# Designed miniproteins, single chains, continued (3): the designs that were tried, part 11

Each design is a single chain, and the fold is of that chain. pLDDT is the mean over its residues in the fold that is shown.

## One batch from the design tools (miniprotein)

Design m8351
Fold by ESMFold2-Fast:
Structure m8351 (fold): chain A 94 residues (1-94)
Amino acid sequence: GYKWRVLEEQETLIDPKAGTSTQKVRPTDDVYDSVEEIRRHLIEKLEKKGYKVTSTIEREFRRDGQDYVIVSVTGVSDDGTILQLSVKAVRVKR
């Protein structure tokens, strides 16, 4: 069957009170069975860090004969800090 291979994971931390924004991009070899599994994993990561999920965005696109997806999940903590996790993945045959 087909799998989704993660090309990159991006973490964006925004502190509106301090006026700061930091980004980290992590290369990864994570593989998921579905876009839903990616979304679920990102939601779980945010919740474990104490963030309440406020939005989820999924964008599927095709480029050079390959199927891609970008999954982004945004959460807010009790102190008003915003955390966004984003994954870019390509559809591959396992």
Scores: mean pLDDT 85

Design m8352
Fold by ESMFold2-Fast:
Structure m8352 (fold): chain A 71 residues (1-71)
Amino acid sequence: MNSELIEKSKLLRNQAEYLDKAVQRLETEKAEAVAKGDTITSKRLEQEAKEYQEIKNTLDKEAQVLEEKAR
C-alpha cells in the first residue's frame, strides 16, 4: 500500500468535503432568495453551486483513481 497515494487521496477527499459544505450553504442561501422573490440572487447562487459541484466531482474522481492505485 502506497502511503503517499493514500495521503493525497485523503487531501482531495477533504477538499471535496469542504466544497460539498459550500454547495449546501449556497443551496440554503438560494432557498432564502427564492422565498424573498429575488430571482437574480437565486440564479447567481445556483450558478456558483453548479461550479463548486463540478470541481468537487473532479476531486472525487481523482481521489478514487489514487485509492485504486494504492490497493
Scores: mean pLDDT 84

Design m8353
Fold by ESMFold2-Fast:
Structure m8353 (fold): chain A 74 residues (1-74)
Amino acid sequence: SQEDLFQAFVRQVQAVAQQGIADGLSPAQLRQRVQALLDAFLAQHPDLHPEWQADLQAAADFIVKQAVNQMKKA
């Protein structure tokens, strides 16, 4: 389902973000890695509705924002 697909993507982004923090990535490097993950995911699902693509981008952006805030507080 689209919900299962969304949850799978969110889990992948969260894992990449946490690994990026552990690896000491800059906020810019973290954004690049997450964007690359999103781009790869969209390439695997070319028939996704534009609203669905926007929701995935918004979720990725939110997770990156949270991870960057975590980096600033460390």
Scores: mean pLDDT 82

Design m8354
Fold by ESMFold2-Fast:
Structure m8354 (fold): chain A 107 residues (1-107)
Amino acid sequence: SAASRAIWQALMRAVADLLGLPLSALELLDDGGLRVVTDEALARVREAVPGLGDRDVAGPATLLGLLLAARAGLDPSQTSIDEIAARNPAAYAEAKQLVDEHLAELA
C-alpha cells in the first residue's frame, strides 16, 4: 500500500503540474480515487478533458490518461496508453518525466 500510495501521489502531482494547479486542488481518496476539490480546478480539468462530469475520478492514472488522450486528439474512452505514446510522444515523455521526478522526491 505504501508503494502504491507513492505512485498515486507522483501521478497526482504530475497531473497538477500539467494543468497548472496547486496540489491542494486535488485529493487522493482512501480507495485510490482522485477528487477535484476546487471549482477552479474542476473548470481547468473540464477545459482540458471535455465531458468530465464528476469531481471524483477512478484515480490519478485515469485522469492523467484522459488528459494525455485529449492532448493527442484521441477519444479517451477508445484509447490505450501505447496509442497516446505513439500519437504524441512529446506529451507522453513530459508526463513520464514529471511522474519520475515526483517519485524520486517521494523516495
Scores: mean pLDDT 80

Design m8355
Fold by ESMFold2-Fast:
Structure m8355 (fold): chain A 53 residues (1-53)
Amino acid sequence: VSPAVRRLAELLGLDPETVEAALRQHADNPVEFAKAIAKAFGVPLEVALEAAR
């Protein structure tokens, strides 16, 4: 798991592996998924976008 994914997982209160799996499932539209997570969980958009790279 990348440091960016681990950082996002910490902010979401989820396991890094769970967050990585979710990002992989949305790999066809990673930016839109990252925006949705940032809005839904109130995390910084920059952190979500970095994890989705």
Scores: mean pLDDT 80

Design m8356
Fold by ESMFold2-Fast:
Structure m8356 (fold): chain A 92 residues (1-92)
Amino acid sequence: MEKEKQKKLAKEALEHVRKALQAIDAGNYDEAIEHVEKALEIVSKLDPSDPLAVRARNNLGLALEALRSGNKDIAKRYLQQAIEDLEKLLEK
């Protein structure tokens, strides 16, 4: 039950990260920020002792800062790292 709950949260966060990337590509930065903030909220509910959860949270935080600064290419890089971290969480 615990493991299933963590996987559900990781899948929900992953979907928001994907939507953030789509919003960046469309030039909709406000929507991208909203999706990253939602992904951060969800990831904060993951086990804080899991290194992949910690890295996903850190990468999403850095992506949010980059988006707010207008650095879309840097934001996309951090969002891709968050996707990799969340996908690895789903493999456990």
Scores: mean pLDDT 85

Design m8357
Fold by ESMFold2-Fast:
Structure m8357 (fold): chain A 73 residues (1-73)
Amino acid sequence: MISEAEVQAIFAQMQAASVADAQALMRAYMDRLVDDFVALNNLSAAQQAQLRAQADATLAAEIAEYTALAAAK
């Protein structure tokens, strides 16, 4: 299980990383969070699918924003 301190550290690190590195780490981070949350709360298959869909949509939006910010000097 990921600790709260580890989650915060990963988040801060991704903020400082390059866009490409941030994209890869953010994907892995999201997958890990979803897996931990499912295991911790024994979510149903339907709840897991919904959470995954929401996480994927949020990640896509954040990646687009980071890319735009990186393009702006």
Scores: mean pLDDT 71

Design m8358
Fold by ESMFold2-Fast:
Structure m8358 (fold): chain A 62 residues (1-62)
Amino acid sequence: GETATGTNAKVGDVVEGTSVDGTKVKGIVAGVSPRSGLITVADMETGKLYIVDAKNATILSK
Protein backbone atom coordinates (compact mmCIF):
# COMPACT_ATOMS: atom_id res chain seq x y z
CA GLY A 1 0.00 0.00 0.00
CA GLU A 2 1.02 3.63 -0.24
CA THR A 3 3.03 4.91 2.73
CA ALA A 4 3.15 8.55 3.79
CA THR A 5 6.17 10.03 1.99
CA GLY A 6 8.64 12.58 3.31
CA THR A 7 7.33 15.11 0.75
CA ASN A 8 4.57 15.76 3.35
CA ALA A 9 7.06 15.90 6.25
CA LYS A 10 7.20 18.88 8.62
CA VAL A 11 9.70 19.95 11.25
CA GLY A 12 9.23 17.67 14.28
CA ASP A 13 8.02 14.62 12.30
CA VAL A 14 9.79 11.29 12.74
CA VAL A 15 10.97 9.90 9.40
CA GLU A 16 13.02 7.05 7.99
CA GLY A 17 14.90 7.31 4.71
CA THR A 18 18.21 7.26 2.86
CA SER A 19 20.44 10.33 2.89
CA VAL A 20 21.89 11.81 -0.32
CA ASP A 21 25.19 9.98 0.45
CA GLY A 22 23.41 6.59 0.81
CA THR A 23 23.25 6.42 4.63
CA LYS A 24 20.10 4.95 6.20
CA VAL A 25 18.66 7.47 8.69
CA LYS A 26 15.80 7.39 11.21
CA GLY A 27 15.23 10.63 13.08
CA ILE A 28 13.41 13.89 13.62
CA VAL A 29 12.94 16.40 10.81
CA ALA A 30 14.96 19.51 11.70
CA GLY A 31 14.30 21.39 8.46
CA VAL A 32 12.54 21.25 5.10
CA SER A 33 13.40 22.70 1.69
CA PRO A 34 10.28 22.38 -0.52
CA ARG A 35 12.04 24.05 -3.46
CA SER A 36 14.84 21.44 -3.45
CA GLY A 37 12.69 18.48 -2.30
CA LEU A 38 15.15 17.85 0.55
CA ILE A 39 14.71 17.50 4.29
CA THR A 40 17.23 17.74 7.12
CA VAL A 41 16.93 14.85 9.60
CA ALA A 42 18.53 14.64 13.05
CA ASP A 43 19.50 10.99 13.57
CA MET A 44 17.92 9.52 16.72
CA GLU A 45 21.05 7.61 17.76
CA THR A 46 23.84 10.14 17.07
CA GLY A 47 22.06 13.51 16.73
CA LYS A 48 23.99 14.02 13.47
CA LEU A 49 22.19 15.96 10.74
CA TYR A 50 21.63 14.27 7.37
CA ILE A 51 20.19 15.59 4.11
CA VAL A 52 17.48 13.24 2.84
CA ASP A 53 15.53 13.32 -0.43
CA ALA A 54 11.96 13.90 0.78
CA LYS A 55 10.39 11.61 -1.86
CA ASN A 56 12.56 8.69 -0.61
CA ALA A 57 11.62 9.24 3.05
CA THR A 58 8.74 7.64 4.99
CA ILE A 59 6.87 9.50 7.73
CA LEU A 60 6.63 7.29 10.84
CA SER A 61 5.14 9.79 13.32
CA LYS A 62 3.86 13.40 13.34
Scores: mean pLDDT 75

Design m8359
Fold by ESMFold2-Fast:
Structure m8359 (fold): chain A 80 residues (1-80)
Amino acid sequence: VPSEEELKKALIDHWVDWLKRKGVPQEEIDKLVEEVKGKSSFEAIDIIEEFEKEKFPELSEDIKEQAEIWKKRIEEALKL
């Protein structure tokens, strides 16, 4: 089972890839990554969710679903 640190890294890597695919400028992605590095895994998910909903309000349901999936993964890792 991945550690919390490994899951947080996977979370950030996944969101960076998704944002790049959506055409978000690298400078904005780098700023977001620096902001979330110092946060807890759950705070990182919340910050990323808010950022994506602000940039892509039309995808807000999909963004929420992805955030819930990542929260569940981290919760399951913490219970072990």
Scores: mean pLDDT 78

Design m8360
Fold by ESMFold2-Fast:
Order: sequence, then structure tokens, then C-alpha cells
Structure m8360 (fold): chain A 100 residues (1-100)
Amino acid sequence: MTLEEVKKILEELLSRPEFAYLGVDPDEELFPWAKEKVPDFVSLRDILERIERGEVKTAEEAKELFDKAVDNVKALYPPDSPLYQAAEEARKRFEELLKK
């Protein structure tokens, strides 16, 4: 797995409507408590921006941030939430894209 492969997977995930919510921080007006529950929240867009800035230099680091982003969404939203389900599906899709 290369950093370029991880970057392309993140870009593909964010291009899909079902995963668009993983690219943004929680809406502060709808979820004002999100900052207190997950003060170090990381979105998929944040990861891409860190890669572009050279702050993330390895595929392993990028994958760890991706797993953290998924787990952050799962911590904020209940299991029956579309956002929670999108986070689980994004993890599955990431693994599928790595095998191609």
C-alpha cells in the first residue's frame, strides 16, 4: 500500500454522495456537543489536506487517520444513524479498493 493509493481511495470515497458526510466536521448548530465528545475529530477531507501539505508522509499513517475518522463518526452517532452506517460502509469500500 502506497500513500498515493490511500489518497486516491479517499478521493473516490469523498466523490460518492453516500460518503459525503465523512468529508465534513459535525454541524455545530445541530451537534454542539460533538467538540466535547471528540475534540480531536478528523474528517476524510482533513486527511487529504494533511497529505497534500506533506504532514502525512506514509500510507500507514494515512490509514490510521482513516480508521480514526470512521471510529469518530461511530462514537458521535447511534448505530441506526445513516452517518454511522456510512462510516461502516466506507471502511468496507476502502478495503475493497486496496485489493484492486
Scores: mean pLDDT 76

Design m8361
Fold by ESMFold2-Fast:
Structure m8361 (fold): chain A 67 residues (1-67)
Amino acid sequence: NLDLTPEERAYLERIKPEIEEILGVEIRNVEEIVGLLLTHPRAKEVLERFPELRDILSPEMVALIEL
């Protein structure tokens, strides 16, 4: 995805297995992470574990996840 920097993509690739463990789902690619964080009931746990995701996500997305 053109919206991700190479460094952000590398970070997401690194943390993907831990996100899969927290959410209890298989993630095929890093682009699915944003969609999963907006819809999954355990998304808050991912943000607490990886606060750097707040810099990748918009403030509006973070607010929706933390509802």
Scores: mean pLDDT 78

Design m8362
Fold by ESMFold2-Fast:
Structure m8362 (fold): chain A 100 residues (1-100)
Amino acid sequence: SREDVLARLDQALADLDASIAYLKALADDPSLSPENRAFMRKALDRLQAIRAQVQALRAALRAGRISDADALARLRALMREAVLVESEATLRFMLEFVKK
């Protein structure tokens, strides 16, 4: 139902807010090299862009401009991208401390 899809979009926004807070904490770690800090800031910018797209998708669904099925497909693609961004940032953070 539309209500179920809207609930999934709301959950995705909450999950993205948690991921953004996590990446901010990584970016603020004083032990990071300048290069890895810059990488974390770029990853943060990407998650913020994904969050804006999820918000736009929610608005389009509420306005009836997109079907429930299309909204779910786009949400799945956006959340897969978000998981990859967070995974890359986490791996980069871990590798900083393995080599130093």
Scores: mean pLDDT 87

Design m8363
Fold by ESMFold2-Fast:
Structure m8363 (fold): chain A 89 residues (1-89)
Amino acid sequence: MEMEKKLEQLKELHELIERLFAEQPDDPRGVVERAVRKGIELGFEEELARELAIRGLGYLAEKAGLEEAVEEARRLALELAEEREEEKE
């Protein structure tokens, strides 16, 4: 059950992001970096783990009404997109 395994890994990553954000809502970059490390441990590629961490942070920040964290998540997403474009030949 390949899809079930991926959904379980995504759930675990999401739960970690939620916990990290609740503990340090003023440090969105730190939340993302810690979530990326866990994502890699769960078997995601670093870039995918970072994308998932940024997206998860953005959703949680939006739900909580924390505009500063939402803006930081958007900035991180743009930085990631720029890095991916630079790797393109």
Scores: mean pLDDT 77

Design m8364
Fold by ESMFold2-Fast:
Structure m8364 (fold): chain A 99 residues (1-99)
Amino acid sequence: MMLAQQIRKEADDLFKQGDLDTAYKSYQTLSNGLSKGKDPYTPFALSDLSIVLGKMGKYDDAISYSQQGINLTQQSSAPQDVKDQGLQRSQDALEKNLK
C-alpha cells in the first residue's frame, strides 16, 4: 500500500487543482486505511475529508467527520502534541463548515 503521507499529498494536489471528487475519494481511502490500522493520525485524515466535503457543499457530512475527528483525538492515547494538532485541525474544519 502507498504511504499515508503520499496518499495525502496526492489528495492535497487534487484539492488544489479543484478536482474535489477525486480528492474526496483519495482522502476517504486514506481515512479508511488509517482508521483500520488504529493510526493516531486518523483525526488528521478526517479533518481533510471534512474540508473537502465542505468545499463540495456537503456540510452535514463535513460536520460529522470533523466531529468524529474531535472525538477520536480526545479518546486517543497518542502523544499530547499529536492530539493537540488533531484537535486543532478538526476544530478548524468544523468552524469552516458552520459558516
Scores: mean pLDDT 78

Design m8365
Fold by ESMFold2-Fast:
Structure m8365 (fold): chain A 68 residues (1-68)
Amino acid sequence: ASVTVEELELLLKLAEQSGNEEIVEKLKQLISLAEEGQDISAELEELLQLAEESGDTELANAIKRLLE
């Protein structure tokens, strides 16, 4: 899956609006890795688990769409 930096930046805005600091920090790290051309699929799956565990349904659904 070709996840773009722009798509990760949109997820970051959603996480900031929900106030989920842990997900915000992880997304900042994933953006840096994606800018370097690294595969972030496993990290994005971990982020999905965190979003589901925190009850952030909107963020979880957005991450699922990127992993498709």
Scores: mean pLDDT 80

Design m8366
Fold by ESMFold2-Fast:
Structure m8366 (fold): chain A 85 residues (1-85)
Amino acid sequence: DLFAELQERVDEALKKGTIPEELKEEIRRYLEEVIVAAVPRALELGFEVGESVVERYRELVERGVRAAPEVEAEVEAALAELLAE
């Protein structure tokens, strides 16, 4: 679980008082991949997505950003849980 791994690393870094640049870059990459995976699926499922997020998605896809299969699976699970609520 990439999100859980990043969350543990952030918590550990905060306990040590400094977030390293490599961790910040990993967080940025994860968030970009989440947007790439989530936006088309959320729109397909009928969720409202803000225009700024849709525009960010277009920019990321045009730059060749791709979501890892693990991130796609995590996004699908999260969206399914939101629909079940």
Scores: mean pLDDT 76

Design m8367
Fold by ESMFold2-Fast:
Structure m8367 (fold): chain A 86 residues (1-86)
Amino acid sequence: NFEEITEAVLEALRQGLPKRDVLTAIAELLEKKGNDVLAEVARRAAERASTFSDEQVARLAGSLAAEGGISSEEVREALEELLQKS
């Protein structure tokens, strides 16, 4: 669900999660699903994360996750784990 993933990412960014960490988490979830091409796109975006707005990061994360078959629940769990460790 693109909209739910976008909202989850925006909330994590508001709570101080770095943009790079969001896109890296999406890449790792895509790698677990065997979606190596989409994971590579996410990793390249993570390297340039500071050049994107919060909205751009959220939309990109939402699109990649939706295309890669990642649920909004899987995304929320991954981002919440990162927030707890930060």
Scores: mean pLDDT 85

Design m8368
Fold by ESMFold2-Fast:
Structure m8368 (fold): chain A 89 residues (1-89)
Amino acid sequence: MGLQLFKQGKKDEAIAEYINILKNSTDENEKEQAADFLSYTTTNQEAVEPLLNIVENSNNEDVKKNAILALANIGGKDNINRALEAYKK
């Protein structure tokens, strides 16, 4: 669904859907796809806390790496430092 929303020019709706997947999905593959999409498409500050939670608590290294890339794309020195600290936990 998110990719179709993006193709229709509904970028903000697609970003909101992927943020919701990171917050509420129990499927690690869905979270991986959401984090990957957000790593290329989002500068949205609302993604910061869900992505930090993924970096700290996910058991999937690819999901963690994509979450760190998404946080780097959002930017902010403090957000990047928090992501790297959470990854090392």
Scores: mean pLDDT 71

Design m8369
Fold by ESMFold2-Fast:
Structure m8369 (fold): chain A 72 residues (1-72)
Amino acid sequence: MEQETAEMVKLEMEQTKKMMEKMEEASEEVQELMYKGGLAASERGMELPETKEFGEELKKYAEEKYEEVKKK
């Protein structure tokens, strides 16, 4: 059960990161929503030992991008 959940969470985080990377050229409002989604996905991933490392990387990426959008 938990192993299957970890795989799903990892796939969600991977897809979210790819979407965030593609959203760099989207409208500011869409970018902000995508980066907030990335932060939420990273927090969930960090709760599971199997996905913690990826969750930490995703969190760092999403935080950096969210701050870039927020500061304008």
Scores: mean pLDDT 72

Design m8370
Fold by ESMFold2-Fast:
Order: sequence, then C-alpha cells, then structure tokens
Structure m8370 (fold): chain A 89 residues (1-89)
Amino acid sequence: DDEKVKQVKALLKRIDELDKKIKETTDPIERIKLAAEKVSTINDARRTALSIKDKELRAKMLEEIAKKALESGAYDLSKKLLEEAKKAK
C-alpha cells in the first residue's frame, strides 16, 4: 500500500506539471497532445488507487485524484472518482 500511495502521489505531481504546460502552450496541436496525456495520467492514478487494499488510504487517494480531475476540467472523471471513494468507505 505505501508503494502504491507513492505512485499515486507521483502521478498527481505529473498531472500538475501537465496542467501547467497546457496553460503555457500556445500551439493547439501540442495542447491537445498534453490534454490527452493528462487524462491518461488521471486514469493511471485512479487504477493505482483502486488497487490499494486499505479502505481509508484508497478513499483518500481517490479523493485527491478527484480534486485534480476537477481542477483540470475533467468533470465526469472527477464525479466517477468521488463515487468510487464513497464505495471504498
């Protein structure tokens, strides 16, 4: 579980980096590429968090990912992550 928590935190940091690059990028094609990579990274973080065996840690990590998804405009993913966090409790 500790290793999986570290992996989720690393992915959350990557999401922040991608969001910053998207905001600073003026090229529409590069922006689309970065947005796709961000969605993929959110899904990787979700998959890792769902594999955490401890219910409280799993819920906490899913809630953190949901917050990042919301900040990134991925509303459907944010909603799904929040529902999965509720089920983890």
Scores: mean pLDDT 81

Design m8371
Fold by ESMFold2-Fast:
Structure m8371 (fold): chain A 85 residues (1-85)
Amino acid sequence: SPLEQRILDLLGQLIIRAIDLYQQGKLDLAGKVNTLTTKILQALEDGDLDKALEYVRELIRLAEENGDESLVKLAQELQRLIEEL
């Protein structure tokens, strides 16, 4: 569906952001973003929307704690799209 394609695109953008963070030397943040993004994808593949939203909330908190406004926006948009499923 168009909604599923938008979710997959946004997950891809999160992986690109994690790569950018690795390149900036923010290794801990990059690793956590990558881990949460893969856990979100796995939960969605399993049809576990509650678990996917739990991981998205963790990603939002992580982004806010690190002052990464672009990551906050990506994670909030992902939350909105998953809530539409």
Scores: mean pLDDT 91

Design m8372
Fold by ESMFold2-Fast:
Structure m8372 (fold): chain A 61 residues (1-61)
Amino acid sequence: SMEAKIAEVRELLEAALSGTLPEAELQARWDALVASMTPEEQRRIREEVLPEQAAAHQAAV
């Protein structure tokens, strides 16, 4: 589902911020996730989800 993919995007962003995964592992998981998405799902992540998460992390600092 789209909700599951959004949750995985958030998990990967949190892992990147916390440094808990090697960069190569993060990249591999991100590439696999993007490859599983339709163009519409990719657009929603890029245009809606990523900006929302970036704004939330900026506000939390």
Scores: mean pLDDT 73

Design m8373
Fold by ESMFold2-Fast:
Structure m8373 (fold): chain A 74 residues (1-74)
Amino acid sequence: SMEEVQKLIEEANKEIEKAKKLPKREAMRTLVLVEARLTSQLMLAYLQKDQESVEALNEKIEEVDEEIKKLLAE
């Protein structure tokens, strides 16, 4: 449901903020695990043809990927 997706996005936002305060290696591990969780939920949303959830999850996955790329460029 969209309510479950919103809760997962809020949890992802908290983990992203935590990662900013962690050493590079721990930050990378945190972000990779967040991306994995969001990707798993995205697959379920695709199977359910839930376009609203797919769009919300894809947007958050892109944000996490940008944070990962930023760490790799350091």
Scores: mean pLDDT 87

Design m8374
Fold by ESMFold2-Fast:
Structure m8374 (fold): chain A 79 residues (1-79)
Amino acid sequence: SMAAKRQQAIDDGVRVLELTARNLEELGDEEGARVAREGARRVRERRDLSASQAVALASGEAIRAIGIGVENELRKRRE
């Protein structure tokens, strides 16, 4: 059903974001890890999204979390 596909997309997005948070934490990016976990919570709480919208939201949250970590590391290297 469409509802089952939507729930699957939400669950998959949350798992990807939680895994992203763990990977960022292992790399020393605590800020990116926190952003990814907050993103996972936002995806989990959305009950109004289609499956494609849930995928788009989860992807955007992951890109944002990774981007913060990259910017912080680049700034740290430049001092």
Scores: mean pLDDT 81

Design m8375
Fold by ESMFold2-Fast:
Structure m8375 (fold): chain A 67 residues (1-67)
Amino acid sequence: SGEEGLELYEKYSKTLPSGTAAYLSVREVEKRYGVEGAIKAGEEIAKHTTGGGAGSALAYMDELRRK
């Protein structure tokens, strides 16, 4: 879900660059909840971040939408 994706992003962003944290968070939600959950997670992360975090989340969401 979007909430879980944001929680994962907050956890990962404490130790990782924002872009890497966003990517890993969306990937983890995809593994647990599928493409729909991953897209929601990416959208929530993009709303709450700027720069690398927002860009990485948007790029991965675009990739998922093409599947």
Scores: mean pLDDT 76

Design m8376
Fold by ESMFold2-Fast:
Structure m8376 (fold): chain A 91 residues (1-91)
Amino acid sequence: MELGLAALRRLEERLAKAVEEVGGEGAEAMRKALIKAVGDEELVERLEKALADPEAEEERLEILLEILRLHGASEEELAGVRELAAQALAE
């Protein structure tokens, strides 16, 4: 649990910093911040497609895990994120 939260916290901090550095409002500014925070435009494009599909919940999780792995998350941290996602789905 704590390891998964640590990985998600680092991603949240990266996104918050990217939003601050990009500035502005609206979808275009948010997309630029997301690309900056993720560091891979292809992963952002895959995430955007998965977010547009309400049935793609598992795909969204897999993309998130790939982003976290790109940022240096350990397999133990990724397992913690999967556990958090499973817990959220149970509610």
Scores: mean pLDDT 78

Design m8377
Fold by ESMFold2-Fast:
Structure m8377 (fold): chain A 96 residues (1-96)
Amino acid sequence: MVEEAEKKAREGTKRAVEEGDKGGPKGASAMMGGAMRGIGETFEGYLKGLEEGLEKGKEAAEEGEKEAKEGKGPQRAFGLGMKAGAYAGIAGMLKA
């Protein structure tokens, strides 16, 4: 579980950075905003318990994937960032 979440966070981060770079400052800003939201939603769940954190993290990752699939430019960068951030949050939570 931890290894899978870390792998998804690592791969997602690389994809988010690549997409952010293509959009210039606007793309980079959108990617970072997405990452912070994914991490934040996962940690807000974690404050209520490990199970809630896992559920909220998965929801954030799914929302990020949908935004990335449907969006272009900055919206795609935001979605990819959110998915990467959510999995990073899940990995950190499981490692604690």
Scores: mean pLDDT 79

Design m8378
Fold by ESMFold2-Fast:
Structure m8378 (fold): chain A 76 residues (1-76)
Amino acid sequence: MLRPAEELESLLEGLEETLRELGARGADPAELAELEELLRRAREALEAGDLAAAQALIDEAVARITALVERLEAAA
């Protein structure tokens, strides 16, 4: 199901904060740059009112960021 725009905006803000934290913990700059680009495209889709595109990009970013967080926490 499509999420409302307010929920997608909240998720996007949380993911942007998580990326900043991952950078502070020494995550790979190249991988962070790819994830930042995904979040930028998701924000552009939200601003354009394309909720389906925004949700797809956010879901992709969530999966990739979650895997990266779990890998970093397991390595600690």
Scores: mean pLDDT 81

Design m8379
Fold by ESMFold2-Fast:
Structure m8379 (fold): chain A 66 residues (1-66)
Amino acid sequence: MGLKVTGSQTKDGNVTLTVTDDGETKTLSTTAGNSASWTSSSGTVVTVTSHPDRAAEVTISQLPPP
């Protein structure tokens, strides 16, 4: 499975993250102190948490197959 994550963070702590998983693409945006998440059709869960004073955190997990 081809997972690709690219992103940018502004000086104000806003984050834009583009996630591509097995040909499915989603753009996640969040502001400083907030989080955003997306679950792909393949069961990949991506969560991004933005901080005003440090680097954003990205968590990737996989849902078990049915």
Scores: mean pLDDT 76

Design m8380
Fold by ESMFold2-Fast:
Formats: C-alpha cells, structure tokens, sequence
Structure m8380 (fold): chain A 90 residues (1-90)
C-alpha cells in the first residue's frame, strides 16, 4: 500500500510539473490527460501530436527534437492513466 501511494504521489508531482512547463497549452494537456485516463488512446495521441506540432513550428524543432517532445507528451498521458488506475485501487 505504501509503495503504491508513493508511486501515485510521484506521478501526481510529475504531472503537475509537466502542466507548469507547458502552461500555455494547459487546456490541451488537460484534454489529452482526460482522454488517456478514459482509455481513449487514439484521441490522447492525436492531441499530443497537435501540441508537439505547434511547439515544433513555433521553436523550429528538427524531426529528432519533435519526436522527443511527442514521446514526452505521450508519456504524460500514460502517467495520467496509471495515476487513475492507482486512485481506483487505493
């Protein structure tokens, strides 16, 4: 129980940090996280792609940096889903 609670708190902290880092996209991130928590993987991935494309265009990111950003956003969704599963279990 303690280890699962520690993991949940760690996930919540990580998600809060990511929301702060991408504050200008907070509404889109919230939609992505909600879709991920609901198991709507295709929808969550589509939102992540949109956010990554907007940032890449604005910052002039190359393909490698774009893929890194997209991967990070997809993992934010995965962390949100894991947090939801732990919240139901605890």
Amino acid sequence: TRSKRALLESLRASLAEDRAVYAEYAAELDKMRAAARAGKDKEAIAIAEKIAEEIAKEKGLDKSRYLGLWTRLVFIGAFARQAAALEEEL
Scores: mean pLDDT 79

Design m8381
Fold by ESMFold2-Fast:
Structure m8381 (fold): chain A 72 residues (1-72)
Amino acid sequence: SMEEEIRRREEEIIAAVPEELKELARRALRLLRHMIESGERSPELLEEYRELREQIYEGAVKLGLVEESEPG
């Protein structure tokens, strides 16, 4: 199921990040889940999700957790 797969993915992502990034990751995944569950895809929600993803990636690079980041 989509909801089950989203929650599993969320848990995997959260478990893979350090404590400092867990809140950012949780917020990003919460927004993603909200958009999927509600069907709402406003430009504001998409932009906030993008910004959270960028912050997580920058944080991971700064902490030495990611060598390369390829979003495409």
Scores: mean pLDDT 73

Design m8382
Fold by ESMFold2-Fast:
Structure m8382 (fold): chain A 99 residues (1-99)
Amino acid sequence: MKGKSPLDGNEAEVEELAGDVVLMKSEVSGNVFVVDTKTGIVIGLPDLSEEEIEEIKKLVEAAKSSAEAMEKVAEFVAEHMKRKAELGKPVKAPERKLP
């Protein structure tokens, strides 16, 4: 199914996971995010592999409510971001102003 990305308004692929929770993939930016259609809460899944997305799908399927699913997804993303920060130094590339 196709919908619109709530983050950038571009076309997104929509996959129903469990009840009120859907997975959206932007066709333009490649951004992936989980949406609780009951509450309207959106959790971005930056720089996740297909394997990590499959783990998120399993977490959502195992959850007893959309709220629990969103909490588990947020925790998974937080752990992923922490591991990514530990693998790289927390330094940002110097920003240059475009002329």
Scores: mean pLDDT 69

Design m8383
Fold by ESMFold2-Fast:
Structure m8383 (fold): chain A 99 residues (1-99)
Amino acid sequence: SEYKEALKQMYTLLTQHPLTDANVEKIIALAKKYFNDKWAERLTQGVLALQEMEKLKKKNKYTSDEELLAGLSPEQRERYRFAMRVATELQMLTLTLES
């Protein structure tokens, strides 16, 4: 499903490690319990925002996130902050899974 692919992409972008299929199912169940059905859409938008930031970083030859942030418009900074909030939510779900 698109949700599972978005989850795997976000996890890999943040950790540089692949997410196992068993843990994908567990995280989806936790997200339904602690957030709601809208989190799937939020996760998908977060992945798109991170991909947008990566394209901007390459286009402008930025070598760090600090350089990227300095070059962003206010609207682009909001998209970056949104993506980082979604990333934090995923990290919290992953930590709950390990507890």
Scores: mean pLDDT 79

Design m8384
Fold by ESMFold2-Fast:
Order: sequence, then C-alpha cells, then structure tokens
Structure m8384 (fold): chain A 89 residues (1-89)
Amino acid sequence: MKVGPEVEKKIKLSPELAEFLGVDEATIGEVLQRAVERVKKEGLFDPEDPNVIDAKGTPLGKLLGKDKMTFDEFVQALLEKIEKEGEIV
C-alpha cells in the first residue's frame, strides 16, 4: 500500500471515531496507528492467527459493524469510515 499526500492531512473525525481514538482530528496515518495500538492494548488479535482481529462486543466492533475481521479488512473498514464520515481540513 503506497502512502499518498492525503495521509499527512488532518482529518476531522466523526464523533464515534473521535471517542474511539481520543482525538477529534488526526491524519489517516495517525488514525491507523492509534486504531492498531487500541487493538493491541485490548488484546483483540487472535493468538493463533495474528492477522485476525476479534472485535465482538468491543467499541471497535460497533464502530466498524464487524465482529471478526482480518487485518486487511480492518484497515479497509477504517479507510472507508474515514472517507465517508471524516472531513479533510
């Protein structure tokens, strides 16, 4: 995945993203980094397959509308959430 100039622009996050990440504005890169750190902090990676995230019953699962996903699906869902609900400032 190539990082474009848009990754360095501040994005105004939706209220749900802002609550989840603890910030109201962040770059796409910062959103992805903070979301990955949150997943690690909450121990949501499957211990048998570190490419799988189990978010059932968590704020992340509610935010993305998915209970279980691969890491690629997780990144894709975050990017779609940002594109549809975030605003580049």
Scores: mean pLDDT 73

Design m8385
Fold by ESMFold2-Fast:
Structure m8385 (fold): chain A 58 residues (1-58)
Amino acid sequence: MDEAAAEEAVNLVKDAKAQGATDAQLRAGIPALVEHMRERGFPAGAERAREEIEAILA
């Protein structure tokens, strides 16, 4: 469940990047994405998604 939520969040970021979003815009969106996932009941997924997204944007 948390793994699927994290994978969806990572794919969302990859799709946004393909649509022309800059790395700076994607980094600025990370706190909102993490908060959204926690509100949906996926706190472990939120932490995993943040780590993977930061690695993609590194």
Scores: mean pLDDT 78

